# Designed miniproteins, single chains, continued (5), part 99

Each design is a single chain, and the fold is of that chain. pLDDT is the mean over its residues in the fold that is shown.

## One batch from the design tools (miniprotein)

Design m19438
Fold by ESMFold2-Fast:
Structure m19438 (fold): chain A 114 residues (1-114)
Amino acid sequence: SSISGTEKFTERLISISEHLLELAGELILREGLAQLAAGRPLEEVLRLAEERLERQKRHITEWAESEIEDYAKKNNLSKELKDEAIKRVRDAIERTAREQLERVRRALEEAARA
């Protein structure tokens, strides 16, 4: 495949990974709000939310890297192009996971103050 094909594939994996992390963030927030309503301490709820988001980040990263490895093998990609695609996806996942953690943390802290 062309470099253009690799770019489009990588961008699609980034988009899917970002959407999966956003969905995970929403579910984690919903669960955290229920835990606060049940009287669980804020500090524990925040720790559990962070642990759950870290697990989701890890699973999504492993999935995305596996997809790139399979694509690289089928399309005879150079190691350099494969490594760059992996780096781009990892960077996007790390950024989105950080943004989701900050969003969830803020929302839980605000709910605990109400």
Scores: mean pLDDT 91

Design m19439
Fold by ESMFold2-Fast:
Structure m19439 (fold): chain A 78 residues (1-78)
Amino acid sequence: MSEEEQKELDIIREAAREVAREHGLPEPAVMKIEDGVYLVLATAPSRETVDRLAEEIARRASERLGKPVEVLGALIRT
């Protein structure tokens, strides 16, 4: 992974952690799917909650990076 890619992933992970904490949820896992597209694996009470998290994470990450990124939410069942 390039320096730029690593920095981008770190920013998305930070945003994911912050948003999950604000919703009282455990820290989600974040992975890169393709250029500009990331998957957030979250433990949450519903798919609706995960979708909301993904939207908020994408917004914050895009703002911090100065470019648009897409975030897809996936619900982890425990």
Scores: mean pLDDT 81

Design m19440
Fold by ESMFold2-Fast:
Structure m19440 (fold): chain A 95 residues (1-95)
Amino acid sequence: SLIDKAIEVLEKAIEKARGLDPRLAETLQTYLDALRKVKEDPSLTEEEKKARVKQILDAVIDELRRHLATATPEQRQVLEEIISELEKLKAEIDK
């Protein structure tokens, strides 16, 4: 499912961030926890889950773009790779 793909991409992003910026990794973990709660929420319809996933992905992309402003060249490369993967995933979600 789309939410399972989002969880997997964010888990890999956290692993990449952990060695470069532990604070960013902790922030990303908060978004991962939010995605897991959306997945497990029986009160949400599939369309509501899709909307929530899109909102979380938008928030993560915005967070990563803020970190780009102060990133070293090495950190920038990793952050841009993560942003690219999240943007591709977001493009697969119908509005």
Scores: mean pLDDT 84

Design m19441
Fold by ESMFold2-Fast:
Structure m19441 (fold): chain A 88 residues (1-88)
Amino acid sequence: MKEKKLKEIEEKVKRDLEEVLAQTDNDSMVAALRKALLSIPGINEEEAERAAKIFDAAVKSGGIDPKTLAENVLKGALERAKELLEKE
């Protein structure tokens, strides 16, 4: 059962990342990222909002590639979800 849940979460995160990367404007990308984070176990609403605000500020600064940042944020959230599933 745990392996099946982990696989479902990994597949969902992969699809959510593709959806984030398919967005053509910054506001839509931020909204998609926030929605993706909220769907991951272990991420609460405050964490998702904080991550979305940091992402928005970083993208607007022009110093960070939005794709790389979104990938790193979602990978971190997925690792947290894996730890929670291993617990029980």
Scores: mean pLDDT 75

Design m19442
Fold by ESMFold2-Fast:
Structure m19442 (fold): chain A 67 residues (1-67)
Amino acid sequence: SDEELELIKEAVRRVGERRGLPEEKIEEALKAIDKETDPREATLKAAEVLGVDPEEIEREAVRLATS
């Protein structure tokens, strides 16, 4: 759903910022999410772009959803 993809985008921004990644890499990961309709595939592709474990993005998304 769009709501779940927006949570993944916010999780990607926070993980990227927390790890001190360049804004350009964070934007590249967000664009990768925009090409996917499946939240799992979006998470995997964003994680590949950022060079992080997909589980880190999943944990952040869960944190955001339960806040």
Scores: mean pLDDT 84

Design m19443
Fold by ESMFold2-Fast:
Structure m19443 (fold): chain A 76 residues (1-76)
Amino acid sequence: SARDQAVRLYVEGLRAASEGDYETARAHFEAAVATDPDGPIAVEALLAIATLYRKLGDEAAAERAEAEARRLQARR
């Protein structure tokens, strides 16, 4: 299911982030959000994306990802 695939992508993103591969981690987290944008993992994936943008030096992109996470959380 899309939900199961989004969870799998999120887990792969966490693994890449733990290895210091922040670009690969971000791609996996973005894919997780795109796969199931209204699912339970979408908020967690967006918050993970925000953390990675900060590690990459892009504070504005981090703030946008956090705003999207808040928007999704408010709908739940």
Scores: mean pLDDT 85

Design m19444
Fold by ESMFold2-Fast:
Structure m19444 (fold): chain A 98 residues (1-98)
Amino acid sequence: MDREELEQLIEKLRAGEATVDDVRRLVELARRIKDAELIIEAAEAIIEYLDTLENPPQEFIDAAKELARLALEVSETLEQILRAIGLILRAIGIELDR
């Protein structure tokens, strides 16, 4: 299953080693997996990485927004919904600060 690949890509993001191809692959996996917790973790990892950069790449911002939107769509609890909304707002905030 694609879950292990997604978890490895999240780890790569947290290490600051992720490429544009890695985040694109993350979004593809998220669309198939439909696991709100993993998608939220992936979006959080991208946003945390972007917060460390002076010039956040648009591709990472777009990936974070798409992952947060997907998380919102597959969310089963109010807590997951609120986390997903928070991530959408954080990603928009990063884009607006550019």
Scores: mean pLDDT 84

Design m19445
Fold by ESMFold2-Fast:
Structure m19445 (fold): chain A 119 residues (1-119)
Amino acid sequence: HMSWKERIKKLAEELLQKIDELVALAEKYDTDPARVQAIRQAAEEVKRIVKELVEKLDAGTLTPEDALRYANRIEEALLEVYRLAKQSTDPAVQKAADEAVKTARDLLMELYFLSLLLS
C-alpha cells in the first residue's frame, strides 16, 4: 500500500527518532561523560547522513546508486554509535541501541532492494 519512497522516508524518520532517544537516555543514565560525548558525536553523524537521504528523497533526486552509497554510509556511522552505546552499563541505553539497529536494518533492506531493482 505504501510506495518505496514513503517506506524509506518513514524508516529514515523512525531511525532519527530512535537515535534521538538513544542520545537522551545516554545523557540521562550513562555514568561516563566521555562515552556520552562520543555517543552524541557519532549520533550527529548518523543524523546528518539520514537527513541528506531524506532531502534527496523529498527532492525526487535519489538514484539507486545513491541508495547503495547512503546504505553504506549509514551502516558505518551506526556501527560506531552501537559500539559506544553497548559499552554502557545502563540497560535502557543498551536497549535503545538495539532498537536503533533494528530500525536501521529495515531502512538498509529497503535501500538495498532499491539498488538491486536497476541492475
Scores: mean pLDDT 85

Design m19446
Fold by ESMFold2-Fast:
Structure m19446 (fold): chain A 86 residues (1-86)
Amino acid sequence: MVKMRMYIKYEDVDKDKLDGMSLLLQQLADLINNNEPSEQLAEILKKLKTDYSLTELNIEVDNKDVAEKMEEALKKAGVKGKASYV
């Protein structure tokens, strides 16, 4: 299991939308743990950007390969932010 921290910035998210955002973030974590390709990660990130007004996402992970894959997914999704190995 990969240990990760996510720092999320978003605009105009109501409390009712937080449950949906949490579900997408859990789906993202599941895809990462299952070593899914960056294209599938990018699809979840695009949903967060479009449906929940995600403006920036910074991710810290204890696995270098996962950090590189997340960095690629962020670029493919057009989400501002970075993935860092720590």
Scores: mean pLDDT 78

Design m19447
Fold by ESMFold2-Fast:
Structure m19447 (fold): chain A 63 residues (1-63)
Amino acid sequence: MTVKISKSKVVPTSKADEAAKELEEEVRKEAEKRGLTVIDVSTGILPAGPDKSLVEATVVAEM
């Protein structure tokens, strides 16, 4: 059975790459902590203002 876990954060655009890596690790660790097998990890970066970005990380995992 497949489980999807997502986390998001608004950061300055200059820090979007760092935030993306941080959120990828957070969602991955959350899935592993729950005893799930990580299948895929993806991130998206969307404009959230003139100097801010919305960063979202999603893990797809199975039981």
Scores: mean pLDDT 83

Design m19448
Fold by ESMFold2-Fast:
Structure m19448 (fold): chain A 105 residues (1-105)
Amino acid sequence: SRKELAEEVRKKYEEALKLAKEVIKKLAELYGVSKEQLDELLKNLEDNIEEEILEIAGVTREQLEDVFSGKASRELLERVKEALDLLIEHLKGQLEKLEEEKKEK
């Protein structure tokens, strides 16, 4: 159903935010990112993730707001879901690479 798809999209958005936060934390640990830089990256995290979704999905900010407000069509929900799946895979790959760099093995 459309409601089930909307719930799935919401959960994937939350997963993407969590993964992105972990990427930022690992980068700070590995490269000695300043406290000021880390604070700014975390402050802008949601905006940056939203921009990535807009670019990958090829949707407008208004359409993304419709997704979160329950106004989105099924087609729009499916498009955003596909973008989130791609973003999640990208972030997981970044985390794996950063963990390998930390191990130096």
Scores: mean pLDDT 83

Design m19449
Fold by ESMFold2-Fast:
Structure m19449 (fold): chain A 57 residues (1-57)
Amino acid sequence: METGIALEKSSSAHTGGGGADIASSIAKGMKGSGNPVGAELGEKGAEAARKNALKQG
């Protein structure tokens, strides 16, 4: 179990970081398009993803 969890933790941290970057870019794009509500939700999601990645790795 620990071996499987360690593998998932490493993979999740890697993909989590990338996902946060992508989500942040999308949020900024939505803000530029005049959708501030969507942009704020996207930024909060990106921040949560970053914190999750830090917590896991």
Scores: mean pLDDT 60

Design m19450
Fold by ESMFold2-Fast:
Structure m19450 (fold): chain A 100 residues (1-100)
Amino acid sequence: MSLEEQMLNLLSEAERLANQLAKAAKVSQELVEEINKKIEELRKAIENKDVKAALKSLQELRELLIKLVNEHQLSEEEMKILDEINDKLGEIQSLAEEME
């Protein structure tokens, strides 16, 4: 599997988990749309091999997840989903850094 394919697979899983978390925590539609927009920007950056754009989109996505936690009281189960998302985003960051 290429680095790009591995990153895109991790991103698809992160997107699935993020939407699961948003539904469970009853996150606002506006914040859900912002998160999905940043996931799409990250996907395009990976496909274009634009490491700087990918790292920027990762940081912006992490900031939106922090906003989600600050605005919503998460259950233990929801916090576990968030931890899985952060783990996958961390793996994507490590792979993106290997591309430079």
Scores: mean pLDDT 85

Design m19451
Fold by ESMFold2-Fast:
Structure m19451 (fold): chain A 78 residues (1-78)
Amino acid sequence: KISGEEAEEAYELGLEATKLAKEDEEAAVKLIEENEKYKPYMAALTLKEVPESELVKKLAEEYKEEVEKALEELEKGL
């Protein structure tokens, strides 16, 4: 649904959000919320790598269907 170039950008932003989530969950959620275009991909990758994050879980639950689809696309492309 996104181009290869956009998928690469989404993945890199997702990694940045994942790193933030390990030290500052609130900052990670803010980064994801500010990137509306890649929000479901960033949330999906962060939730996959940091499943213990309650704030990211809440964000993923709000966009559940989009996040599940994004996770499937990321796993297929990775």
Scores: mean pLDDT 76

Design m19452
Fold by ESMFold2-Fast:
Structure m19452 (fold): chain A 108 residues (1-108)
Amino acid sequence: MEIPEEVRKALRAARELFEKNPDVEKITMEDIAKAAGISVGTLKKLLGKTVEQLVRSAAFALGFEYGKTASLKEIDAKVEELRKQGVDEATIDAFALGAIVGLAVKEA
C-alpha cells in the first residue's frame, strides 16, 4: 500500500500539531488541511481515494486467501453472496480477481 504524498503531508501536519498541542480534541480536520497547505475538501477527497485503494487491496488479499482453499464454484457462490449483501462491484471484482489468482497459485 502506497500513501499519496498529500495524505502523507496531512499525517505529518497532524503529528506536528499534536506534538505542539497534546490535547488532541483541539486538533480539527481544518487545522490539518491548513497545515498541509490543502483545502478540507481536497483532504476529504484524498482520504476517500486512499480508503478506496485500501478496501480494494484488502478485498484482493481476502480473495487470494479464499482462493487458496476454494473451488471455482465456491468462488462464484461467494461473489453472488457479496452482491446480495450490497457490496459494490469494484470491491467484488477485486475479491474475485484475488480468488482466481489464489486458485491459480494453489494449482501451480
Scores: mean pLDDT 68

Design m19453
Fold by ESMFold2-Fast:
Structure m19453 (fold): chain A 110 residues (1-110)
Amino acid sequence: SEVEELLKKLKKILEEALEKMKTASKEEALKIFYETLEKAGDILQEMAELGREKGADPKKIGEILLEAREKIIEIYDKMLTASKEEALKLFEEAAEILIKAAEEVAELIK
């Protein structure tokens, strides 16, 4: 399904970004972090739009996205003082939040 393809795309960009961050400088790792979260947000919005088009409850979609956004904001705050090793851990936490949100949106479409 189109939703499953978007979920695979999301997982791939997050995995590829994490691998790049491991070998990058701290400054480059932070850049990869922010750019990848922006791309992930775009994919989540595409999934949300597809869900609405397929008759999923827009209120439930909104609640899933809002919860994910609030958790990502908390991670951004922690990034301001993070070491490179802490940044990698925070990125893994952000990736898990984004994947969970995407999977919850995908379940509403089934």
Scores: mean pLDDT 85

Design m19454
Fold by ESMFold2-Fast:
Structure m19454 (fold): chain A 127 residues (1-127)
Amino acid sequence: SAEEKIEELERFVRNMLAIAREMARNPDASDAEIAERLGLSLRTTSRQRRVLQAIMTGDLDDPRLSPWIQEALKSLPEDLRERIGETLIELVRAIARGDREAAEEALRELERLFEEALEIIKEKILS
């Protein structure tokens, strides 16, 4: 149902934010290490990490992304995708320099941007 799809998307967004935090904390961490730390499946972690990397690099046609994920990413406004990518980069930089306040601000901005992205995808599901 549409309600079940929305609940799955909300879990997906929550998991993406958790993965973004772990990627920022340790950019060299493997998908398996992130999965173990967060209690997620390797498949979920690998898929969502590729989504975050695609957003950061703008490579939405990466063949490693599923067609569904490519379509969802392309449905987002370009400026929103760019802001998410820029905020992820700032989060990584803030953590690397030990700036906890800047890292917390970047995480709050990411949460806001992912909520905005979720609303856009929800509108597409309901249409």
Scores: mean pLDDT 77

Design m19455
Fold by ESMFold2-Fast:
Structure m19455 (fold): chain A 65 residues (1-65)
Amino acid sequence: ASVEVEAELRLLEQGSTSLVAEATVLSGELRPGDVLTLPDGTELVVTGPALAAGESGVVTLVLKK
């Protein structure tokens, strides 16, 4: 089953296929391999460190097709 995570992203660097962002987890846990959906429908795969609810950290996100 898919896990649902709510996170706020502050974009630090944008590449063509990846983003570097400061993620603030609002609910749940952000883990490597999780998929985040942006308001425009873009899906991003988390490749950075695990973050618990209320934590912030720099994460690398890779665009999912």
Scores: mean pLDDT 75

Design m19456
Fold by ESMFold2-Fast:
Structure m19456 (fold): chain A 57 residues (1-57)
Amino acid sequence: LPPEEIERRKREAVQAYLDVVPSLKGKVDVAALSQEQAARLLTLSLEDFYRYLERYS
């Protein structure tokens, strides 16, 4: 995936997660999250996170 597409899908995936975990709203800067931090937030390994993003539409 190109870097811009990874960033777009990362933001969409994290935002979807935050929509179901309201206690984290306002505590997470989605745009500032690294891929590793986003993977940890979703309780995925970095490798599984990239696989998840490849299937995310």
Scores: mean pLDDT 75

Design m19457
Fold by ESMFold2-Fast:
Structure m19457 (fold): chain A 92 residues (1-92)
Amino acid sequence: VKKILLVPQSAEAYKVAKEVADELRKEYDVEIIVDPDYKLSPNARSLGYAGVVGVVADKPPSYPSPIPWIVTDLSNAEKLRQAVETLIKRYV
């Protein structure tokens, strides 16, 4: 299963990201992961992010990303939805 990672940087963005992820999981055959710290638990290290085809975050990556990265305001549900759908259209 192809996956998209959302990296909200605030409590408001986290709430919006959870709601948008729940809606889009019902509409598309995609797994959406919401991880505010972009950290893997020891048990989810490679497997949890295996198949990630794109990232949506409030900030640029701290290192050159090998995966497509979209920077947008994750507290704005419409902008977040558009960014995730762009990744679904291109990579899922």
Scores: mean pLDDT 73

Design m19458
Fold by ESMFold2-Fast:
Structure m19458 (fold): chain A 83 residues (1-83)
Amino acid sequence: LSDIELMIFAKIYINKAKEALEKGDIDTAVRYAELALDYATKANSKKLIEEVLEVARDIVKQDPTNEKARELLKRAEEALKKL
């Protein structure tokens, strides 16, 4: 996968995570956001990692007790720090 393709996949999964979150499907939102983070980090895209971080924060706001959402938030913060 080229960097451009990785960025496109990250954006697709960011949008899917946002849609799942709007529907209240927290588990699906976390899963798509995890995929988005993987692609964004492989693309080394600060902008896309920041977008995933924002989605992760929104997921945690809707379900503060969700362990996977909190783990996702930490992973996104760590990925941004490594840039």
Scores: mean pLDDT 87

Design m19459
Fold by ESMFold2-Fast:
Structure m19459 (fold): chain A 85 residues (1-85)
Amino acid sequence: SHQDILQQLEQVLGELGVRLFDAYFFGTPDEFRKMQELVDIVFQAVQAVQSGDLQQARELLRKARDKAREIGLDDIAKRLDEIIS
């Protein structure tokens, strides 16, 4: 259901928020920027789900998955891939 997808994405955003905070205080400016980009894409996917555009949401989640892999967040990438499937 849309509610189930939203709940899973809210959990991912919560975890990313903690990692974004850590990157801000303990990471490099580049790491912080990459985390912000990932958060932005996931947030856009949430908005697409809320608007009922599941096709757009799926494409945004694929971009988020690929971005998470690029920055070494393999656990987050796997969870995003499972939400898409």
Scores: mean pLDDT 86

Design m19460
Fold by ESMFold2-Fast:
Structure m19460 (fold): chain A 71 residues (1-71)
Amino acid sequence: SSKKEIEEQIDKLLDIFKKNPSLTLDQMLDAVTTLVDDLSEKYGLSPEEKKELREEALKRAEETYKKVQEE
């Protein structure tokens, strides 16, 4: 399933963020949006699915950034 593959790739990217606490929020958001956009176009996701994935991925990136900034 393309959804599972996309989720796995986003998860791996977020894990990279956790291992690199020097990354800025802007860098994290840019990387996530680029990945989601590329995968959405590659797999021909519907506008609704693309919006949902982008929204979820950005939220997860923001949460990851905050956790990294706490310590």
Scores: mean pLDDT 82

Design m19461
Fold by ESMFold2-Fast:
Structure m19461 (fold): chain A 63 residues (1-63)
Amino acid sequence: SAGPVVDAVLRGDFATARALLPTVADPEAAARQLRTAAEMFESLGRHDAAREARELADEALAM
């Protein structure tokens, strides 16, 4: 499950999210959830957080 990674991202804790990313059972589901988080951050004007979430989504797909 991507739950702990997504929870860390939503808290702004990208270091923890990146450390937990290799433990994800479904990288494609994780990437979709992280892209959704990035869209949410963009709508809130949190452009740095949106960029970090997209980077994590790309890293998930590279696993």
Scores: mean pLDDT 85

Design m19462
Fold by ESMFold2-Fast:
Structure m19462 (fold): chain A 81 residues (1-81)
Amino acid sequence: MEELIRRFRELAEEVIADPQNQEARQQLGRIAAELASLLPPEEAERFENLTVRFLIYAEQGRREEARRDLEEAVRLAREHG
């Protein structure tokens, strides 16, 4: 779990730094799907929604809002994974 969360954070920071980095976005999506598969269904849906909203905020250059969603997603994964 912690290794997946660490990888998720690293990829999320790469996406915040360069939202057009398709490789980082694709890798983030794969790790997010793997993390969601380890969560109960309700928490998995919330985690996936946070990840989608994170990507939207990152694309808009809204770095603070993106980081808030990232931190909430990480907290959810740690509490329920």
Scores: mean pLDDT 86

Design m19463
Fold by ESMFold2-Fast:
Structure m19463 (fold): chain A 99 residues (1-99)
Amino acid sequence: SVIEKIEEFLEKHKNEGHIVIVVAPESLVEELKEFSKKHKVTLFIVTENTDLDELVEELKKIYPLSTPIYILYINEELGKELAEKLKEAGFKNVTLVKL
């Protein structure tokens, strides 16, 4: 499942001080929120309804631009759009990972 792939990714990347953004359809948001709460991990969830510019500006206020960002995507076009906006905003280390 998508959740199992996310869990495997998080296990491989423990304690790396990175941001994990999951790009998924709205239908998976509740399951992803429950996963985040159960496993006590911070996941940013992006859907077709997310204001990407607002999210990018919020991340810039909280995190250094050197912070590694992993975009775990189901929707490739939305994942690529988010990656481009993050790079344009000055984030130096943005990686796309297919779920």
Scores: mean pLDDT 85

Design m19464
Fold by ESMFold2-Fast:
Structure m19464 (fold): chain A 55 residues (1-55)
Amino acid sequence: SPSTQARIQRVQQQIQVLQQRLEEARARGDDATVAELQATIDRLQSQLQQLQQQS
């Protein structure tokens, strides 16, 4: 559905932004921030898989 496609696009964009922030955190050695960002990315990737199955 169009609403599901819009949600998929938004989640994909959020994952991309967070992956960029994760690389920045890794570059500065911020292990705590890396762990928090990785957990958030993992959650969003799970949501993305569920949304893609509903398409």
Scores: mean pLDDT 86

Design m19465
Fold by ESMFold2-Fast:
Structure m19465 (fold): chain A 55 residues (1-55)
Amino acid sequence: NAMDERIIENIKIGANWSDEEAKKALEFGKKYSEDSKLGARALATGVPEEAVRAA
């Protein structure tokens, strides 16, 4: 969906990652956003790896 595409774009721009790496980061963020607000923040900021580790 449009929101997922925007999050992937933010991850790619912020981390200079490939599409595949950005999609994996989005999936990790989604997993934690179901359980905590830290996961939701990770998806929004484009730096999900650090935020999901904190969750």
Scores: mean pLDDT 61

Design m19466
Fold by ESMFold2-Fast:
Structure m19466 (fold): chain A 68 residues (1-68)
Amino acid sequence: SPEEKRLQESAEKLVAILETLSKEQQIAFLQAAGFSRAEAEALVAASREEQIKMLTDFMRREREKRAA
């Protein structure tokens, strides 16, 4: 869907930003965005492809929560 494509594009842009930050800064940023410490650490340790997927899934859940 167009919405899914936009979420994926947003996730790709966010991963590009995270790549400019230290691992500690990435974890802090993700926690501020609503990730748990464990989720943030898992995302930082993941491959780029998996990071995009995890962020896309997170954004989708966040949108669904706001729609409820």
Scores: mean pLDDT 83

Design m19467
Fold by ESMFold2-Fast:
Structure m19467 (fold): chain A 76 residues (1-76)
Amino acid sequence: MSKSQLQQRISTLQSGASTVDSLGYTDSSQQVNSLISQAQSYLNQGNLSKAQQYLDQAEDIIGDALGRHLQEQQAS
């Protein structure tokens, strides 16, 4: 994955973090923002592999939060 592609993923994940925060998953949003900051640090260092790893973790957290939200709305 290129630096430009990782930067695009960061922008997408920032939007995702805002969405899960708006749904009441503030802890998940904070964790995602922390992972994005780590990914940006590695990206600035030229370590694309570690940047990608942190962004993958952020995507998983957003997915888990959205999945929990859907289950809670269907179960309650």
Scores: mean pLDDT 82

Design m19468
Fold by ESMFold2-Fast:
Structure m19468 (fold): chain A 77 residues (1-77)
Amino acid sequence: MDLEALARQLLRLGESLGGHVDDPERAVELLRGLLEEVSNMSEEARRLLEEIHRALEAGDEEAAVEKLRELDKLLEE
């Protein structure tokens, strides 16, 4: 996975959600730690991350946010 590309997408998403300069950066750092852990935990989590990326590429920010929420919920298990 392109962590740098995904990080940039998360930065845009955080900005869109009314985040501050600090919020997107923190989200990216959290996401990076999450991705490293996902490699060991769940293939499904990686699939959701890929779907988030695709939604962002399609310009569907609402779908991307919803998938991100689902990813967070999956990891909460």
Scores: mean pLDDT 61

Design m19469
Fold by ESMFold2-Fast:
Structure m19469 (fold): chain A 61 residues (1-61)
Amino acid sequence: SMSLEDAEALKAILEEYASSLSPAALRRLIGEIERAMETASPEVQAILRETIAYLEELLAA
């Protein structure tokens, strides 16, 4: 299961680099994060949900 520190690190990395990714890569990442959320704690789920929202916004742009 993903730790809080790992979830925050993932969000920070994606906020820096995700805008350079293709739409296909963004969709793949969203799917992988959604899978990680299934086994995550509520605190980790909150961070991952914010991360998905950011990636979805990039896809909509």
Scores: mean pLDDT 87

Design m19470
Fold by ESMFold2-Fast:
Structure m19470 (fold): chain A 87 residues (1-87)
Amino acid sequence: DEVAEAVEKLVGEELKEVEELLKKAAEAVKAGDSEKAIELAEKAEKKAEEVREKAKEKTEDEEVIKAVEQAAERAIALAEKIKEAAK
C-alpha cells in the first residue's frame, strides 16, 4: 500500500497528534469539562487543516493528497461533533 506509506511518511505524525487531541476532547466531554473539550477539538480541527495544506505543498500525488484530505475531513467532522456535544 504505497499510498498509505506515503501518507504516513508525509503527515503520519501530524495525523497521530490530531487523533490524540480528538481522543482527549472526547474524554473531556465524558468528564463534563466543556471548556477543555472545545479547546482540544478546536486544536484538532486547526491541525487537521494544516495537514491538508502540507500535503498539497509537499506532494503532487493526487491519490496521496486525496487520502490526506479524507483523513483531515473525518477529523474535522469529529471535532465539530465533539464541540456540539460539549455545549
Scores: mean pLDDT 84

Design m19471
Fold by ESMFold2-Fast:
Structure m19471 (fold): chain A 61 residues (1-61)
Amino acid sequence: NEEEEKLLKENPIDPISGEPLKDPYINPLSKHVFNKDDILHLLETTETNKDPITGKPFIEP
């Protein structure tokens, strides 16, 4: 998917951790890119399913 590839090229750093993307996840509601591990860590430690940039929920389907 060209849209996904574009987002990955333009957003090579995870805004949650500041680390380079290794296992990227794109939130389809916000179009922001994160490392999957950083999302899982955020969900486990903060008890929230919300994108820290936009406040929109993460969805996996």
Scores: mean pLDDT 71

Design m19472
Fold by ESMFold2-Fast:
Structure m19472 (fold): chain A 70 residues (1-70)
Amino acid sequence: MEKKKQQLIDDAERTSKALLEHELQKAEDEAARIAREVGQAVGQKYLEEAKKRAEEEAKRLLQESIDRIL
C-alpha cells in the first residue's frame, strides 16, 4: 500500500515539474509576443509575473496531489 502511495507522489512530482516547464515555455512565448506587439517592458513584466504564478501553481498542484493521496 505505501509503495503505491509513494509512486503516486513521485508521479505527481514529475507531473508538476512537467507542467512548470510547459507553463514557463508558454510564458516565454507569450512574453515575446507581447514584447513585439506592445513593448519590451510590458513583455518582461508579464514574463516575471507568469514565472512566479507558474512556480506557485506547480507547488499547489503537488500539495493537492499529496493531500488527495492521503
Scores: mean pLDDT 78

